# Designs tried in a protein design run: designed miniproteins, single chains, continued (4). Part 84

Each design is a single chain, and the fold is of that chain. pLDDT is the mean over its residues in the fold that is shown.

## One batch from the design tools (miniprotein)

Design m15104
Fold by ESMFold2-Fast:
Structure m15104 (fold): chain A 75 residues (1-75)
Amino acid sequence: DEAVAATEAQFDAWIAEARALGAEEAAALLEKAKPLVIEAARYLFVEGDEEKARELGEKALPLVEEALKLVQAAK
């Protein structure tokens, strides 16, 4: 559960940084990715379902990559 909480805290930090930079589109993408990543962390660390965690992570990855690209462009 600590691992899931750490994942959520990390995403909240990234969302806050995106908003602080005025990168609202990046913040929206991170907010969309957050539930997928939290669910992936839950499957990985709580349920031990590595396959389901990977599937959810793969769905979240392009959203996170686009968001981080937008954050970098805003700096």
Scores: mean pLDDT 81

Design m15105
Fold by ESMFold2-Fast:
Structure m15105 (fold): chain A 73 residues (1-73)
Amino acid sequence: EEDKAEIERLIAEAERTIASVKEPSWDVLDELNAKIIQLAVALTLGPEEYRPRVEEVLDRVSKLANEVEKALA
């Protein structure tokens, strides 16, 4: 149950981070990459019932991180 609460928190934080992105910057890219790492760990170690939700959020964060990176490069 601790794992479930933690995963819900990570998903909520990732969704807030996605919603807060306004302008591309290296700081924004670093924050998105940190969320990608956290969500990837949650996929491997977390409860199976959360896998689809974590995968969906991870995909959204990854796509946004790629767009930010392209804008900065």
Scores: mean pLDDT 80

Design m15106
Fold by ESMFold2-Fast:
Structure m15106 (fold): chain A 71 residues (1-71)
Amino acid sequence: MREEIEREAQEALALMSVAAGLAVGDPEGAAEMAKELYERGIASEEVLREAVELLREAGAEEEAERLERFL
């Protein structure tokens, strides 16, 4: 349970970081952050999929497509 709780907290922080990048109008930085967190094992495939959806909702289709390719 402890490791699961820590993982959930890390995933929440990862998604908040991506959302913050989008909120300041930086979809490229948001996509790069999501990819970096995924490559470091901080973000799961599920979190990366959620990041792709956030990018699409923000209208950042190119960034979303690039991130989806890493799934």
Scores: mean pLDDT 76

Design m15107
Fold by ESMFold2-Fast:
Structure m15107 (fold): chain A 78 residues (1-78)
Amino acid sequence: MEVKAALEAGDADRAIEEAKRLIEEASRLAEQLGEDGDLARRHAVDVLIGLAEQLAKAGRVPKSVADKIIAALEEYRA
């Protein structure tokens, strides 16, 4: 299931799992293209954190769910 769909469903755990999958896929694809996989991973994390923040501000996702996902992604990037 897509990260955005999981976020809108209020399923924080599923959104985190899908987000981690997308981040690792982006890193792997970058490496296959001869690009920096670590840089791609960091950019994917930033994009997904931004998505969670925007959906929370729009009232489409509870702030508690968005905060949980953002915290997990910040821990993942560190």
Scores: mean pLDDT 77

Design m15108
Fold by ESMFold2-Fast:
Structure m15108 (fold): chain A 79 residues (1-79)
Amino acid sequence: GIEEAKKLLEEAAELAKKGMEAYKEGDYEKALEYLEEAIKLVKEAAEIAKKAGDEELAEGAEEAAKRLEELKEKIEKEM
């Protein structure tokens, strides 16, 4: 349901923060691990939102996944 999707988005946000902290410390491998997990949770949230009929939440989650994937690609290019 919607609450499950929201919980996954909150968990993904915390993982993204940890990923950025690892990036700041120069641990690119750790940063990518956290971002990959965050992307997975955001994509799961998008699927749950779609099944629940919340198109706005689903679109928001899909946009978040896109931005995290862009960030991951930028970090990979710096390795």
Scores: mean pLDDT 86

Design m15109
Fold by ESMFold2-Fast:
Parts: sequence; C-alpha cells; structure tokens
Structure m15109 (fold): chain A 61 residues (1-61)
Amino acid sequence: LVGKVAEVVKDFTAKNPNELTLKKGDKVEVLLEIGDHWVVAKNLKTGEIGIVPKEVLREIE
C-alpha cells in the first residue's frame, strides 16, 4: 500500500487527534504502514494526514 492511492470503502471516525476521519469514496495516499492494522494516510481532498485502519482502504490503480 505504501506510495499507492487507496479508496475508502467504509466510513471511519477519528477517536483521537492522531487519527484521520474518512468517508466512503474518499481517496487517500498511503505514506507509511504501522503494524498489521494501521497506516498513515493523506486525504487527497482535504490534505489532512493521520492514522487509519487498513481494513477501510482498497488500493486503486
């Protein structure tokens, strides 16, 4: 996923300041993978950066 654009397939609401709120259909760039379950991602619409669950993302071309 690192260096790839991914599409958000499920809404995710941030519970702390390090997390990024995402809506289904948003596109993000994956900057870093953190363990098995989380990534650092940049929302391409808002420019916001934060951590999100891998499970809500699908890699796109």
Scores: mean pLDDT 80

Design m15110
Fold by ESMFold2-Fast:
Structure m15110 (fold): chain A 76 residues (1-76)
Amino acid sequence: VSQEEIDAGVADIVRAIANWAFEKGDYEGAAKLYLKAAEIDPSRAAESYRNMADAFEKAGKTEEAERYRQLAEEKA
């Protein structure tokens, strides 16, 4: 087991918790967790940034949603 494998596994868990928070309507909490997942596993950051954009859009934070959509495009 490498640090990269550990980081990927931890990011998957954090992303799962973020999805749960999103489903319960905690969009700000979900966005923070998606950001942490992207920081832990940058190789899948694009997916996390798309999820953050969706969370900010649901929270009514359109400017922040647009910013994270652009970041997702840069990573993909």
Scores: mean pLDDT 80

Design m15111
Fold by ESMFold2-Fast:
Structure m15111 (fold): chain A 72 residues (1-72)
Amino acid sequence: MTFNVTVEGVSRDGRRIVVTGTLTDNGVANIEMEVYDEDDRLVHRERGQIDGLTEEDLKRIAETALRRLAEA
């Protein structure tokens, strides 16, 4: 089964942060982090791929990424 997670937040300076992760049933995860400014313009995008993850691992990684981006 494919597991999807999306977490959203707002940084201290008012930028919108979206972290999306997709985990396939073979343990390969794709993660995308996007930051939008106050005019809803995309100002930062990162993509990554990680293997060997569980659904819990992907959720924790997404939540950690959101927290770090929100506090930066």
Scores: mean pLDDT 78

Design m15112
Fold by ESMFold2-Fast:
Structure m15112 (fold): chain A 59 residues (1-59)
Amino acid sequence: KKEEYEKLLKEAQEEADRIRTDLVAAGSAAGGPEAVQKAIEEADRYRDELLKKAEEKFK
């Protein structure tokens, strides 16, 4: 059971990492440190949601 959970968790982390990288790059291109900080917070929220979905797999 933990094995499957760990695999889902790692997959969620990989997706979250890609989303974070993309959002940070977009924020940086958008103009400034405020945009980058906003992108980081958005990415963190997505990560939390992905992790929660992995947890829901196991109730």
Scores: mean pLDDT 76

Design m15113
Fold by ESMFold2-Fast:
Structure m15113 (fold): chain A 66 residues (1-66)
Amino acid sequence: SGIEADMAANREQYIADARELLDKAEKSTDENERASLYVAAMILAAASGDPEALEEVRKRVREIDK
C-alpha cells in the first residue's frame, strides 16, 4: 500500500506545482517567462498522470496566452 500512497502524493504535488506555475504566469508581464512557466506546468501536469489536471492546465494556458 506504500507505493499507492506515494503515487497519490506525487500526483497531487505535481498538480499543485503546475497550478502554482500558472498562477505565476498569470501575474507575469514577461512573455518569455510566461512561455517557460507554461511549458513547465504542462510537463508537471503530464507527469501527474491525471488527464483532467492536464486538460485543466491546457485550458488555463490557452486563456492566459493571448
Scores: mean pLDDT 81

Design m15115
Fold by ESMFold2-Fast:
Structure m15115 (fold): chain A 55 residues (1-55)
Amino acid sequence: SLEELQKKMQEKGKEVVKTMQDFRAGKISADEAGERLSKLNKEMRKLGLEIQKLE
């Protein structure tokens, strides 16, 4: 459903915030942060297109 896709998008947004916080705290390297953000960007782009098709 549209609501389920929107919830997944919000969850991915939280993962972006966590990734940036972990990077700023020195818990992960720049390379690790970049890989996580790249993956999240691809997943969020896919979800955004699916949401747009249902609207």
Scores: mean pLDDT 84

Design m15116
Fold by ESMFold2-Fast:
Structure m15116 (fold): chain A 99 residues (1-99)
Amino acid sequence: GLERARELLDRAVDAAAAGDYAEAALHLLEAWEAAPSGADLAEAAREAAERAEAAGQPDLAASLRALAEAAEQGERAGAIAAVGAALNLVAQGVDAALA
């Protein structure tokens, strides 16, 4: 449901803020699967984008806003945006490990 999607995106933001980017990516994909509609995913993603910005995660905030817009356009667009956001998180994890 919507509450589960919110919980999972909150976990994704908290994991990213802690530097656990792979965990963040998994929670983001779980939130996409748990959302009952694109409108619910968009609402949860916009709320999570605000939390990501406050947590000092501007790249994740931008990805979550893009996910919200794509989810409102349709299931395929939402899926592509969710996978893209997850891949960006994994890339941040690789960069952090190499630093």
Scores: mean pLDDT 86

Design m15117
Fold by ESMFold2-Fast:
Structure m15117 (fold): chain A 82 residues (1-82)
Amino acid sequence: VNNSDVDTLIKGLELLEKGQEIEAAEILSKNPDALKLLNELFTMLVEGKSKNEIINELKSKYPSVDDSLIEKLVDTLEKILK
């Protein structure tokens, strides 16, 4: 997982928030690392981890990814779940 994978997942989630499920599926299906990251986020949410715990765990697991991108990813996911 790198910055490009996180950016792709953020874009996919933003499309889902807008109700553009077909476009979201199209871009996410072309990036298996973005789908893997989405699955990891889903697992952490099901385990009851807080936003801060998810951010810290992702930063630790993917130190090559920009901290700001990880924070934006979790913020984007939170907006969709509301």
Scores: mean pLDDT 80

Design m15118
Fold by ESMFold2-Fast:
Structure m15118 (fold): chain A 89 residues (1-89)
Amino acid sequence: SDRDKLLEAIGLILRGIGLEIEVEELLKKLPEEYKEVKEEAKKLIEEARKKRKEALKAMKEGNYEEAVKLAEEAVELLEKALELLKKAL
């Protein structure tokens, strides 16, 4: 249902925000030696923020299926950033 998809999109947006906070905390812990990995992670955060903004717009327009898809893409980008930084530690 539209309600179920809306709740799913909200859940994914909140998950993405939590992952972004975790990625940002890891970025603070990594020294300058990891500058290249940090820059790659920052690029993934920027792409995820763009996808989240698009998901919020889709949600506002009642396009809940598109909102879920875009929010999932944002989560995947942030999970990739987190994995990239964890492998550097």
Scores: mean pLDDT 90

Design m15119
Fold by ESMFold2-Fast:
Structure m15119 (fold): chain A 75 residues (1-75)
Amino acid sequence: AAEYEAKGKEAEAKGDFRTAGEYYEKAAEAYEKQGDLAKAAEAYRRAAGAYARAGDYAKAIELGKKAVELEKKLE
């Protein structure tokens, strides 16, 4: 999970927002499997932001909704 976040940040620093989104999405999925819903929600939000910057608004909306769903489970 943390390794995927590091790769996402590297891609984002290089301006490769699509690759950043893909890595943040993988980090979010890994955190969900671990039961860390708070980190999963944060990673889905980062992925949504990266996809939006890449122009993939459909993917950004999808992942943003997943983040909101997980945040609701934390309350």
Scores: mean pLDDT 82

Design m15120
Fold by ESMFold2-Fast:
Structure m15120 (fold): chain A 68 residues (1-68)
Amino acid sequence: MTPEEVLAKLRELVEQGRYQDAVDLFEEAVKNGIPLDAEAYRLAAEAAEQVGNTELASKYRQKADELA
C-alpha cells in the first residue's frame, strides 16, 4: 500500500464513520514503515478521538503538527 492509497482509504473510512477501521489501517501502515504526511496523521487523530482513545489521538496530533 502506498502513502496515497493509505490517505485515500483513511478519508473513505472516516467519512463512513468507520473510525476503528481507520485507526487499524493507520497503525498497520505505520508498522509497515509507510511514510505518512500531516493529513494522514490528522485523519488518524480524528478517528482515534472518535473511538475514545485520547492518548493515541494526542500522539497522532503531535506528529501531524511536526510534519506540517
Scores: mean pLDDT 87

Design m15121
Fold by ESMFold2-Fast:
Structure m15121 (fold): chain A 60 residues (1-60)
Amino acid sequence: SSELAEEVHKLVKEFIDLVNSGTLTEEKLEKIIKELTKLLKELGHSQEEIDEVVNYMKSQ
């Protein structure tokens, strides 16, 4: 559980760094969303919560 939470934080940080540096590509975004969605589901987040995160990320 704690290891999964650390993996989520790592992916979120990578996403933010890519957005802030202007280096976020559609391919990188797709990969991060896929990995993050899997981890959030493993952590017990609802589909509604996951969809909110995905929508936020896609709006960047």
Scores: mean pLDDT 83

Design m15122
Fold by ESMFold2-Fast:
Structure m15122 (fold): chain A 56 residues (1-56)
Amino acid sequence: MIAEKDGKKVELYPVRPGDTLASIAKKYGVSVGALIRANKLKPPYKIFPGMILEIP
């Protein structure tokens, strides 16, 4: 999905069963750290199926 935020287009990704932060980051060519910061994730950085992640 594409959405506008702060005048910039961002990719919104619905997390699927079996997805990891590392696999999503690799798919979109971003770092895991960038993905964590964009989504304000806290340790232990858990993601769940159906969660929407903003891809920077």
Scores: mean pLDDT 75

Design m15123
Fold by ESMFold2-Fast:
Structure m15123 (fold): chain A 63 residues (1-63)
Amino acid sequence: SELEELLAQLRAATSPEEVRAIARRILELTTDPRVAAALRALLEQGADKSALLVVAAEAIRVQ
């Protein structure tokens, strides 16, 4: 799925800009409002890759 592909890309991402771009795309595709709210909050706070990965992985598990 596109979400699984994006999660793999997020794990491989090395730049903060790339991490944020991929996380924003996951936010657009997620159907779970709790995951969407968490990703939005983390992006607004400038959270690091590990925090974004935890929430992004949840987007796949709740489908």
Scores: mean pLDDT 81

Design m15124
Fold by ESMFold2-Fast:
Structure m15124 (fold): chain A 86 residues (1-86)
Amino acid sequence: MAVENAAKGFVAYKEGNYEEAIKYLEKAIKEGLKSRLDLVYTYLGDAYLKLGKYEEAIEYYEKSLALDPSNEKARKNLEEARKKLA
Protein backbone atom coordinates (compact mmCIF):
# COMPACT_ATOMS: atom_id res chain seq x y z
CA MET A 1 0.00 0.00 0.00
CA ALA A 2 1.12 3.59 -0.57
CA VAL A 3 1.89 4.33 3.12
CA GLU A 4 3.79 1.03 3.53
CA ASN A 5 5.85 1.74 0.38
CA ALA A 6 6.68 5.25 1.66
CA ALA A 7 7.82 3.75 5.00
CA LYS A 8 9.97 1.14 3.21
CA GLY A 9 11.51 3.91 1.09
CA PHE A 10 12.41 6.01 4.15
CA VAL A 11 14.00 2.98 5.85
CA ALA A 12 15.97 2.11 2.68
CA TYR A 13 17.26 5.71 2.47
CA LYS A 14 18.44 5.67 6.11
CA GLU A 15 20.26 2.38 5.43
CA GLY A 16 22.06 3.94 2.43
CA ASN A 17 20.09 1.90 -0.11
CA TYR A 18 19.29 4.85 -2.38
CA GLU A 19 18.12 2.90 -5.45
CA GLU A 20 15.76 0.82 -3.26
CA ALA A 21 14.53 4.03 -1.58
CA ILE A 22 13.67 5.55 -4.98
CA LYS A 23 11.84 2.36 -6.04
CA TYR A 24 9.57 2.32 -2.97
CA LEU A 25 8.97 6.09 -2.81
CA GLU A 26 8.05 6.33 -6.52
CA LYS A 27 5.74 3.32 -6.05
CA ALA A 28 4.06 5.11 -3.10
CA ILE A 29 3.40 8.18 -5.30
CA LYS A 30 2.08 5.99 -8.17
CA GLU A 31 -0.30 4.25 -5.72
CA GLY A 32 -1.79 7.65 -4.83
CA LEU A 33 -0.05 8.66 -1.59
CA LYS A 34 -1.47 12.03 -0.49
CA SER A 35 -0.13 12.33 3.09
CA ARG A 36 3.36 13.82 3.67
CA LEU A 37 3.98 14.10 -0.08
CA ASP A 38 6.42 16.98 0.64
CA LEU A 39 8.55 14.58 2.71
CA VAL A 40 8.44 11.86 0.02
CA TYR A 41 9.60 14.38 -2.62
CA THR A 42 12.43 15.55 -0.31
CA TYR A 43 13.65 11.96 0.21
CA LEU A 44 13.46 11.28 -3.54
CA GLY A 45 15.53 14.42 -4.19
CA ASP A 46 18.05 13.36 -1.53
CA ALA A 47 18.32 9.81 -2.92
CA TYR A 48 18.81 11.01 -6.51
CA LEU A 49 21.39 13.56 -5.29
CA LYS A 50 23.32 10.74 -3.51
CA LEU A 51 23.32 8.75 -6.77
CA GLY A 52 24.61 11.74 -8.81
CA LYS A 53 21.32 12.02 -10.73
CA TYR A 54 21.14 15.79 -10.48
CA GLU A 55 18.33 16.46 -13.00
CA GLU A 56 15.96 14.09 -11.13
CA ALA A 57 17.09 15.52 -7.76
CA ILE A 58 16.24 19.06 -8.96
CA GLU A 59 12.78 17.95 -10.17
CA TYR A 60 11.85 16.38 -6.82
CA TYR A 61 13.25 19.23 -4.69
CA GLU A 62 11.18 21.69 -6.77
CA LYS A 63 8.07 19.53 -6.14
CA SER A 64 8.86 19.40 -2.41
CA LEU A 65 9.36 23.19 -2.20
CA ALA A 66 6.09 23.77 -4.10
CA LEU A 67 4.34 21.97 -1.19
CA ASP A 68 6.57 23.31 1.63
CA PRO A 69 8.52 26.48 0.70
CA SER A 70 9.99 26.65 4.24
CA ASN A 71 12.12 23.49 3.83
CA GLU A 72 15.60 25.06 4.12
CA LYS A 73 17.41 21.72 3.66
CA ALA A 74 15.58 21.03 0.37
CA ARG A 75 16.41 24.57 -0.82
CA LYS A 76 20.13 24.14 -0.03
CA ASN A 77 20.27 20.69 -1.64
CA LEU A 78 18.45 22.04 -4.73
CA GLU A 79 21.16 24.73 -5.03
CA GLU A 80 23.88 22.04 -4.70
CA ALA A 81 22.26 19.87 -7.41
CA ARG A 82 21.99 22.87 -9.75
CA LYS A 83 25.70 23.66 -9.26
CA LYS A 84 26.62 20.03 -10.06
CA LEU A 85 24.55 20.10 -13.28
CA ALA A 86 26.14 23.39 -14.43
Scores: mean pLDDT 85

Design m15125
Fold by ESMFold2-Fast:
Structure m15125 (fold): chain A 101 residues (1-101)
Amino acid sequence: DPLEELHERTLELVRRMAEDLGLSEEQIKEILEEMERLIREGATPLEVLGKGLLLIAKIKGNEEAAKYAEEGNVGAAAVILALSERSKEDALAVAEEVINS
C-alpha cells in the first residue's frame, strides 16, 4: 500500500529528526503515538509530518518552527528545526559565507 509506506516513512523521518535534535526516548514515543493516532483518523502524510514537527518545535521551544508547522508550511518548519542545533555563531558564519559568495 503506497499510502501506508508513505506514513511509515513519515514516522521514521520525524523519529530521526527528534533524535538528531536531542529529544528523549519518552518524548519521541509520545510524538510517534500522536502521529499514529492521526494516521488512524485518516490524516494525510503531510498532515502527520506537520503534527510531528509541531510537537518537536513545542518541546524545543522553537516558536518560529511551531508557527510554520501550524500554518501548514511543513518545509519551513523542517528547515528551521534542522538548523536549530547549530550554534548561532556557526549559523552566522555559514550565512556570511553564502552572502559573500
Scores: mean pLDDT 79

Design m15126
Fold by ESMFold2-Fast:
Structure m15126 (fold): chain A 83 residues (1-83)
Amino acid sequence: SSLLSEEELEAEILLSFGRMYIGIAKSLESQGKLEEAIEALEKAVELFKEAAKKAREAGNEKLAKEAEELAKEAEERLKKLKE
């Protein structure tokens, strides 16, 4: 099959949920709901870290790197909101 492996598919699903929480956090930030935005970003970090783990287990280093970069970006955004 030309489709992703089962573990790669799991990683992609987790990445999609993480991106969804980033969107939620951005919406909450625009509304001044900083505490809720922080909570959404923390969920995104958790999801991206799980995606990176699943991608590594699947042997997909590119996908793991993408997930790790997304987790890092979300963590940097968290630091700024907590300032």
Scores: mean pLDDT 86

Design m15127
Fold by ESMFold2-Fast:
Structure m15127 (fold): chain A 61 residues (1-61)
Amino acid sequence: SEIEEAARKLYEAVKNGDEEAPREASYRLAQLLAKELGIEDVEAFAERIYKVVKNAVESKA
């Protein structure tokens, strides 16, 4: 599914330590999820998703 692919791309981008790619991937995932969940502030939601994924990746390092 598109959501699973977007989530995987975000995880890989954060793991690789890229600066721009994690922001783009977070926004893409947020757009897909916001449409399903009725979330209006996509940008704030994207930032929240990024923070959660970053913390998950850092906990394994």
Scores: mean pLDDT 77

Design m15128
Fold by ESMFold2-Fast:
Structure m15128 (fold): chain A 91 residues (1-91)
Amino acid sequence: VEAARKGGEAALRGGLLAARKGTGRALRLGIAGALGGIGGIFDAELGRAREGGNSALGGGEAARLGGRLAGSAEGEALGEAGRAGGLAALA
């Protein structure tokens, strides 16, 4: 729940900034915020699964991969993935 909430907050904050200041630059900033939230979700999920330092290392790599996908202009897909990941974290 906590990981899902943080991911959702980052995505919502980024979306609100994009809406207020216009789409171009603000949308890119919003994607960066959503990426941070998704990184947190992956890190928390891996931590729960293994409860060890090795899990934290894997979470960091997952966050980096998410960053590449967001940077490749898949921001909308990343937003939906964040919501789906939030639901999975809740379960």
Scores: mean pLDDT 48

Design m15129
Fold by ESMFold2-Fast:
Structure m15129 (fold): chain A 63 residues (1-63)
Amino acid sequence: DAAERVRQAYEVAREFNGDEVAGKALILALRTLGHDEAARAAEQAFKENGVDAALQKALETLR
């Protein structure tokens, strides 16, 4: 599942590298896997409400 793989990568990045790196890694992973709509939604949420909002929006878009 793309959503589960993205969530796992985000959790690892957040644990060791902090929220900004986790947000960038999430958006890059979504783009690399071809989830362009989820990547755009996550990037917008990150700019407006921070990294937790970016993850939530990505997962909602991927379902």
Scores: mean pLDDT 74

Design m15130
Fold by ESMFold2-Fast:
Structure m15130 (fold): chain A 65 residues (1-65)
Amino acid sequence: LSVLTPEQQRIVQLIREGRALTQAGIARLLGVSPATVSRHLRELERKLGLSRGEAIGRAAQLLAA
């Protein structure tokens, strides 16, 4: 996770804390559009080297602890 931008790190933190579980919820908390959140989520999938089908399950497992 060392190559994430501060905004991407904040998104990961919000999901981990259970404070925002939807694209719209994350957008509201960060003060950005849902399209911006969608772009960051796609970048996270690419940067972490995860396939699209594996990203959600593995991210949830890594963020829960």
Scores: mean pLDDT 64

Design m15131
Fold by ESMFold2-Fast:
Structure m15131 (fold): chain A 68 residues (1-68)
Amino acid sequence: MMKAKSKEEAEGLALALLSESKLIKDEEARQRVIELAQEALRMVREGAPLEEINKVLEEAQKVLEEAK
């Protein structure tokens, strides 16, 4: 799974996940990816550690990959 190397990259990945969520056919998986991507964006704004933000992004990427 791809990990962000900076908070700027983490924000970019979360936005990319929101865009890719539109391609998910499963409604539950789509909603989960949206929820996780929004959580990652919130964590970036609140100054959470990059390691914790990457955990949320990794979960979102896994849900997206499994839904394809």
Scores: mean pLDDT 81

Design m15132
Fold by ESMFold2-Fast:
Structure m15132 (fold): chain A 70 residues (1-70)
Amino acid sequence: VIKELKDMIKYLIENERYEDAKKIADGAITEYKDDKKIVAEALELNAEAYEKLGKKEEAKKYKELAEQAK
């Protein structure tokens, strides 16, 4: 569980800094690519960020990637 990562992404979304939220999630996916749980969680967080911004296609894409990573 990456509580700090989740809290940071939520904070960035609340302040309309969605590109920073995406960058942090993408960074986690790249850094921890061999850890399926971390990758799935980072993909879920990225999907949550896009969902809150109304970007439904991008949110769906990342949710599907997260499901495949489990």
Scores: mean pLDDT 75

Design m15133
Fold by ESMFold2-Fast:
Structure m15133 (fold): chain A 81 residues (1-81)
Amino acid sequence: SEKKKEIAEIAREAGKELEKLGDKEGAKILYLVAKSIEEEEDLGIAVGMALIALGVIAKYAETEESSEIARKAAEKIAEIA
């Protein structure tokens, strides 16, 4: 439960950082993922959802700064899992 909340918060904070850089679509995706994680009962599925979303954002980011935000968030989540 606490790990799930922490993972959702990491995704939400990454979304805020993307929004500040002007990546509104990446931010929207991470906000939706954070909400889905909070509603998910299985921690493994929650981790999987977050890592898939962050991996897609990192791969298709238009800037290195947005890609690094997603990579760092994925790293934090992997450390908790």
Scores: mean pLDDT 83

Design m15134
Fold by ESMFold2-Fast:
Structure m15134 (fold): chain A 70 residues (1-70)
Amino acid sequence: EVSPLVRELFRRADVDGDGRLNGEEFLRLYKLVKEGKLSPEEREALLREADLNGDGTVGPDELAELVRRL
């Protein structure tokens, strides 16, 4: 189950309305949620962990699991 907050943040970050976040949009949203500054290594690790399909984009379920783990 995806939290209402994650859904709203996803909708706002998904500017093109395709139901997926590209890597840049995902990392920007993640920074806002955690107020953290990510190193290049952390950015790559998060993107790899979230991109389970290998298509370079992140879905809401992938984002919700990542946020839940942190």
Scores: mean pLDDT 63

Design m15135
Fold by ESMFold2-Fast:
Structure m15135 (fold): chain A 58 residues (1-58)
Amino acid sequence: MEEERLREVAERVVELAEENGGRVSTEEIQKLIEEAGLKASQEEVVREALRIYVLRHR
């Protein structure tokens, strides 16, 4: 469940980045983590989001 929430939050971060030309605020990321009840750090979410983003923007 935590792994799934991490991916969902990371995918949402990627969607926001795609909408804003690769820009997502730290505050938006933190809010998504809080809303999901995720135990992961911002660093973990950003790392996962970067993996997804790179795969989509080859």
Scores: mean pLDDT 76

Design m15136
Fold by ESMFold2-Fast:
Structure m15136 (fold): chain A 69 residues (1-69)
Amino acid sequence: VMAVFLISIVLSVVLWTAMIIVLLLASFAPERLRRVPLLAPLRQTDFLLLAIGIAVLSLLLNLLVLILL
């Protein structure tokens, strides 16, 4: 049970870090992000919305884990 909570926390931290990396890539290497089919139509400002989406998914994952317990 404790391992489940630790995994959720670790995943949350990783997803938050991924948000920052996405924004940095949009600034330094936007072409790499735009080569991804899901990200290709997005502008640099849209990556902020994508980062928020990642944070929401992290919260949903934590909630799912809580429900499974």
Scores: mean pLDDT 64

Design m15137
Fold by ESMFold2-Fast:
Structure m15137 (fold): chain A 60 residues (1-60)
Amino acid sequence: IEELEKKIKELEERIEKLRKELKELEADPNADPEKILELEEELGIIELELAVLKVVLKKL
């Protein structure tokens, strides 16, 4: 249980950091569009992983 809660917290922190980075890049007209796509893809994958872990925790 503690391991799962810790992993959820780590993923939530990573999502917040990625969202902040993505927002900063979207606000920058000189930002590399490839980097924006990479962050969007990474964010999507982590958000899915977080959703799965939250469902698992709720079922325990």
Scores: mean pLDDT 80

Design m15138
Fold by ESMFold2-Fast:
Structure m15138 (fold): chain A 58 residues (1-58)
Amino acid sequence: ANPKDMEEALKQIKEAYKKGDKEALEKAIEAYAEMHSKESGFPKELIKKKIKESLAKE
């Protein structure tokens, strides 16, 4: 993954969350977490958890 792909995935997460589309949100989170995990080496499950925690606090 590259920075542009990751920014696009983050945009998809925010748009899906704003629209309340649960299926699109889960798909976008999964795509971002997979790309971020490959780039950063953090576990995909940890990245997904952090994103969901961040969204829930908003």
Scores: mean pLDDT 77

Design m15139
Fold by ESMFold2-Fast:
Structure m15139 (fold): chain A 55 residues (1-55)
Amino acid sequence: GDALVAAITRRELEELRALPREEQLAILRKSSAHLRDLGYEAAAELLERELARLE
């Protein structure tokens, strides 16, 4: 469910932060849109907040 997807997303964000900023931005934009389209709103919001922090 959404809680599990959000928990996995938090873990993946830790690994994502090791990547260069340009790669982080590209992945965050693509992944946040994809998660929102799938209805995983909480997980999409986590990625959208990280994207806003980096921009």
Scores: mean pLDDT 80

Design m15140
Fold by ESMFold2-Fast:
Structure m15140 (fold): chain A 80 residues (1-80)
Amino acid sequence: GRAVALEAGKAALEAGKAGDADAAIAALNAAAASGSLAAQLAAGVGLLAYAVALTVGLPAGEAAELAGQAAIQAAEAAPP
């Protein structure tokens, strides 16, 4: 559960740093579609962070990087 969430968040962060927002959001959407509550919650936090970042005018790549980082933080805060 938590490991899947961390992997998805790290993949999204790496894609965001590379400027590939589509790959970052695809990684988070895959985690959201998983059967793991921890992965679903972490992905939800990341996707919400992405939407908020776009709303305040951040470029898609930077928004995706923030989304990945938010997903990682949410996954790490989840109980084991």
Scores: mean pLDDT 81

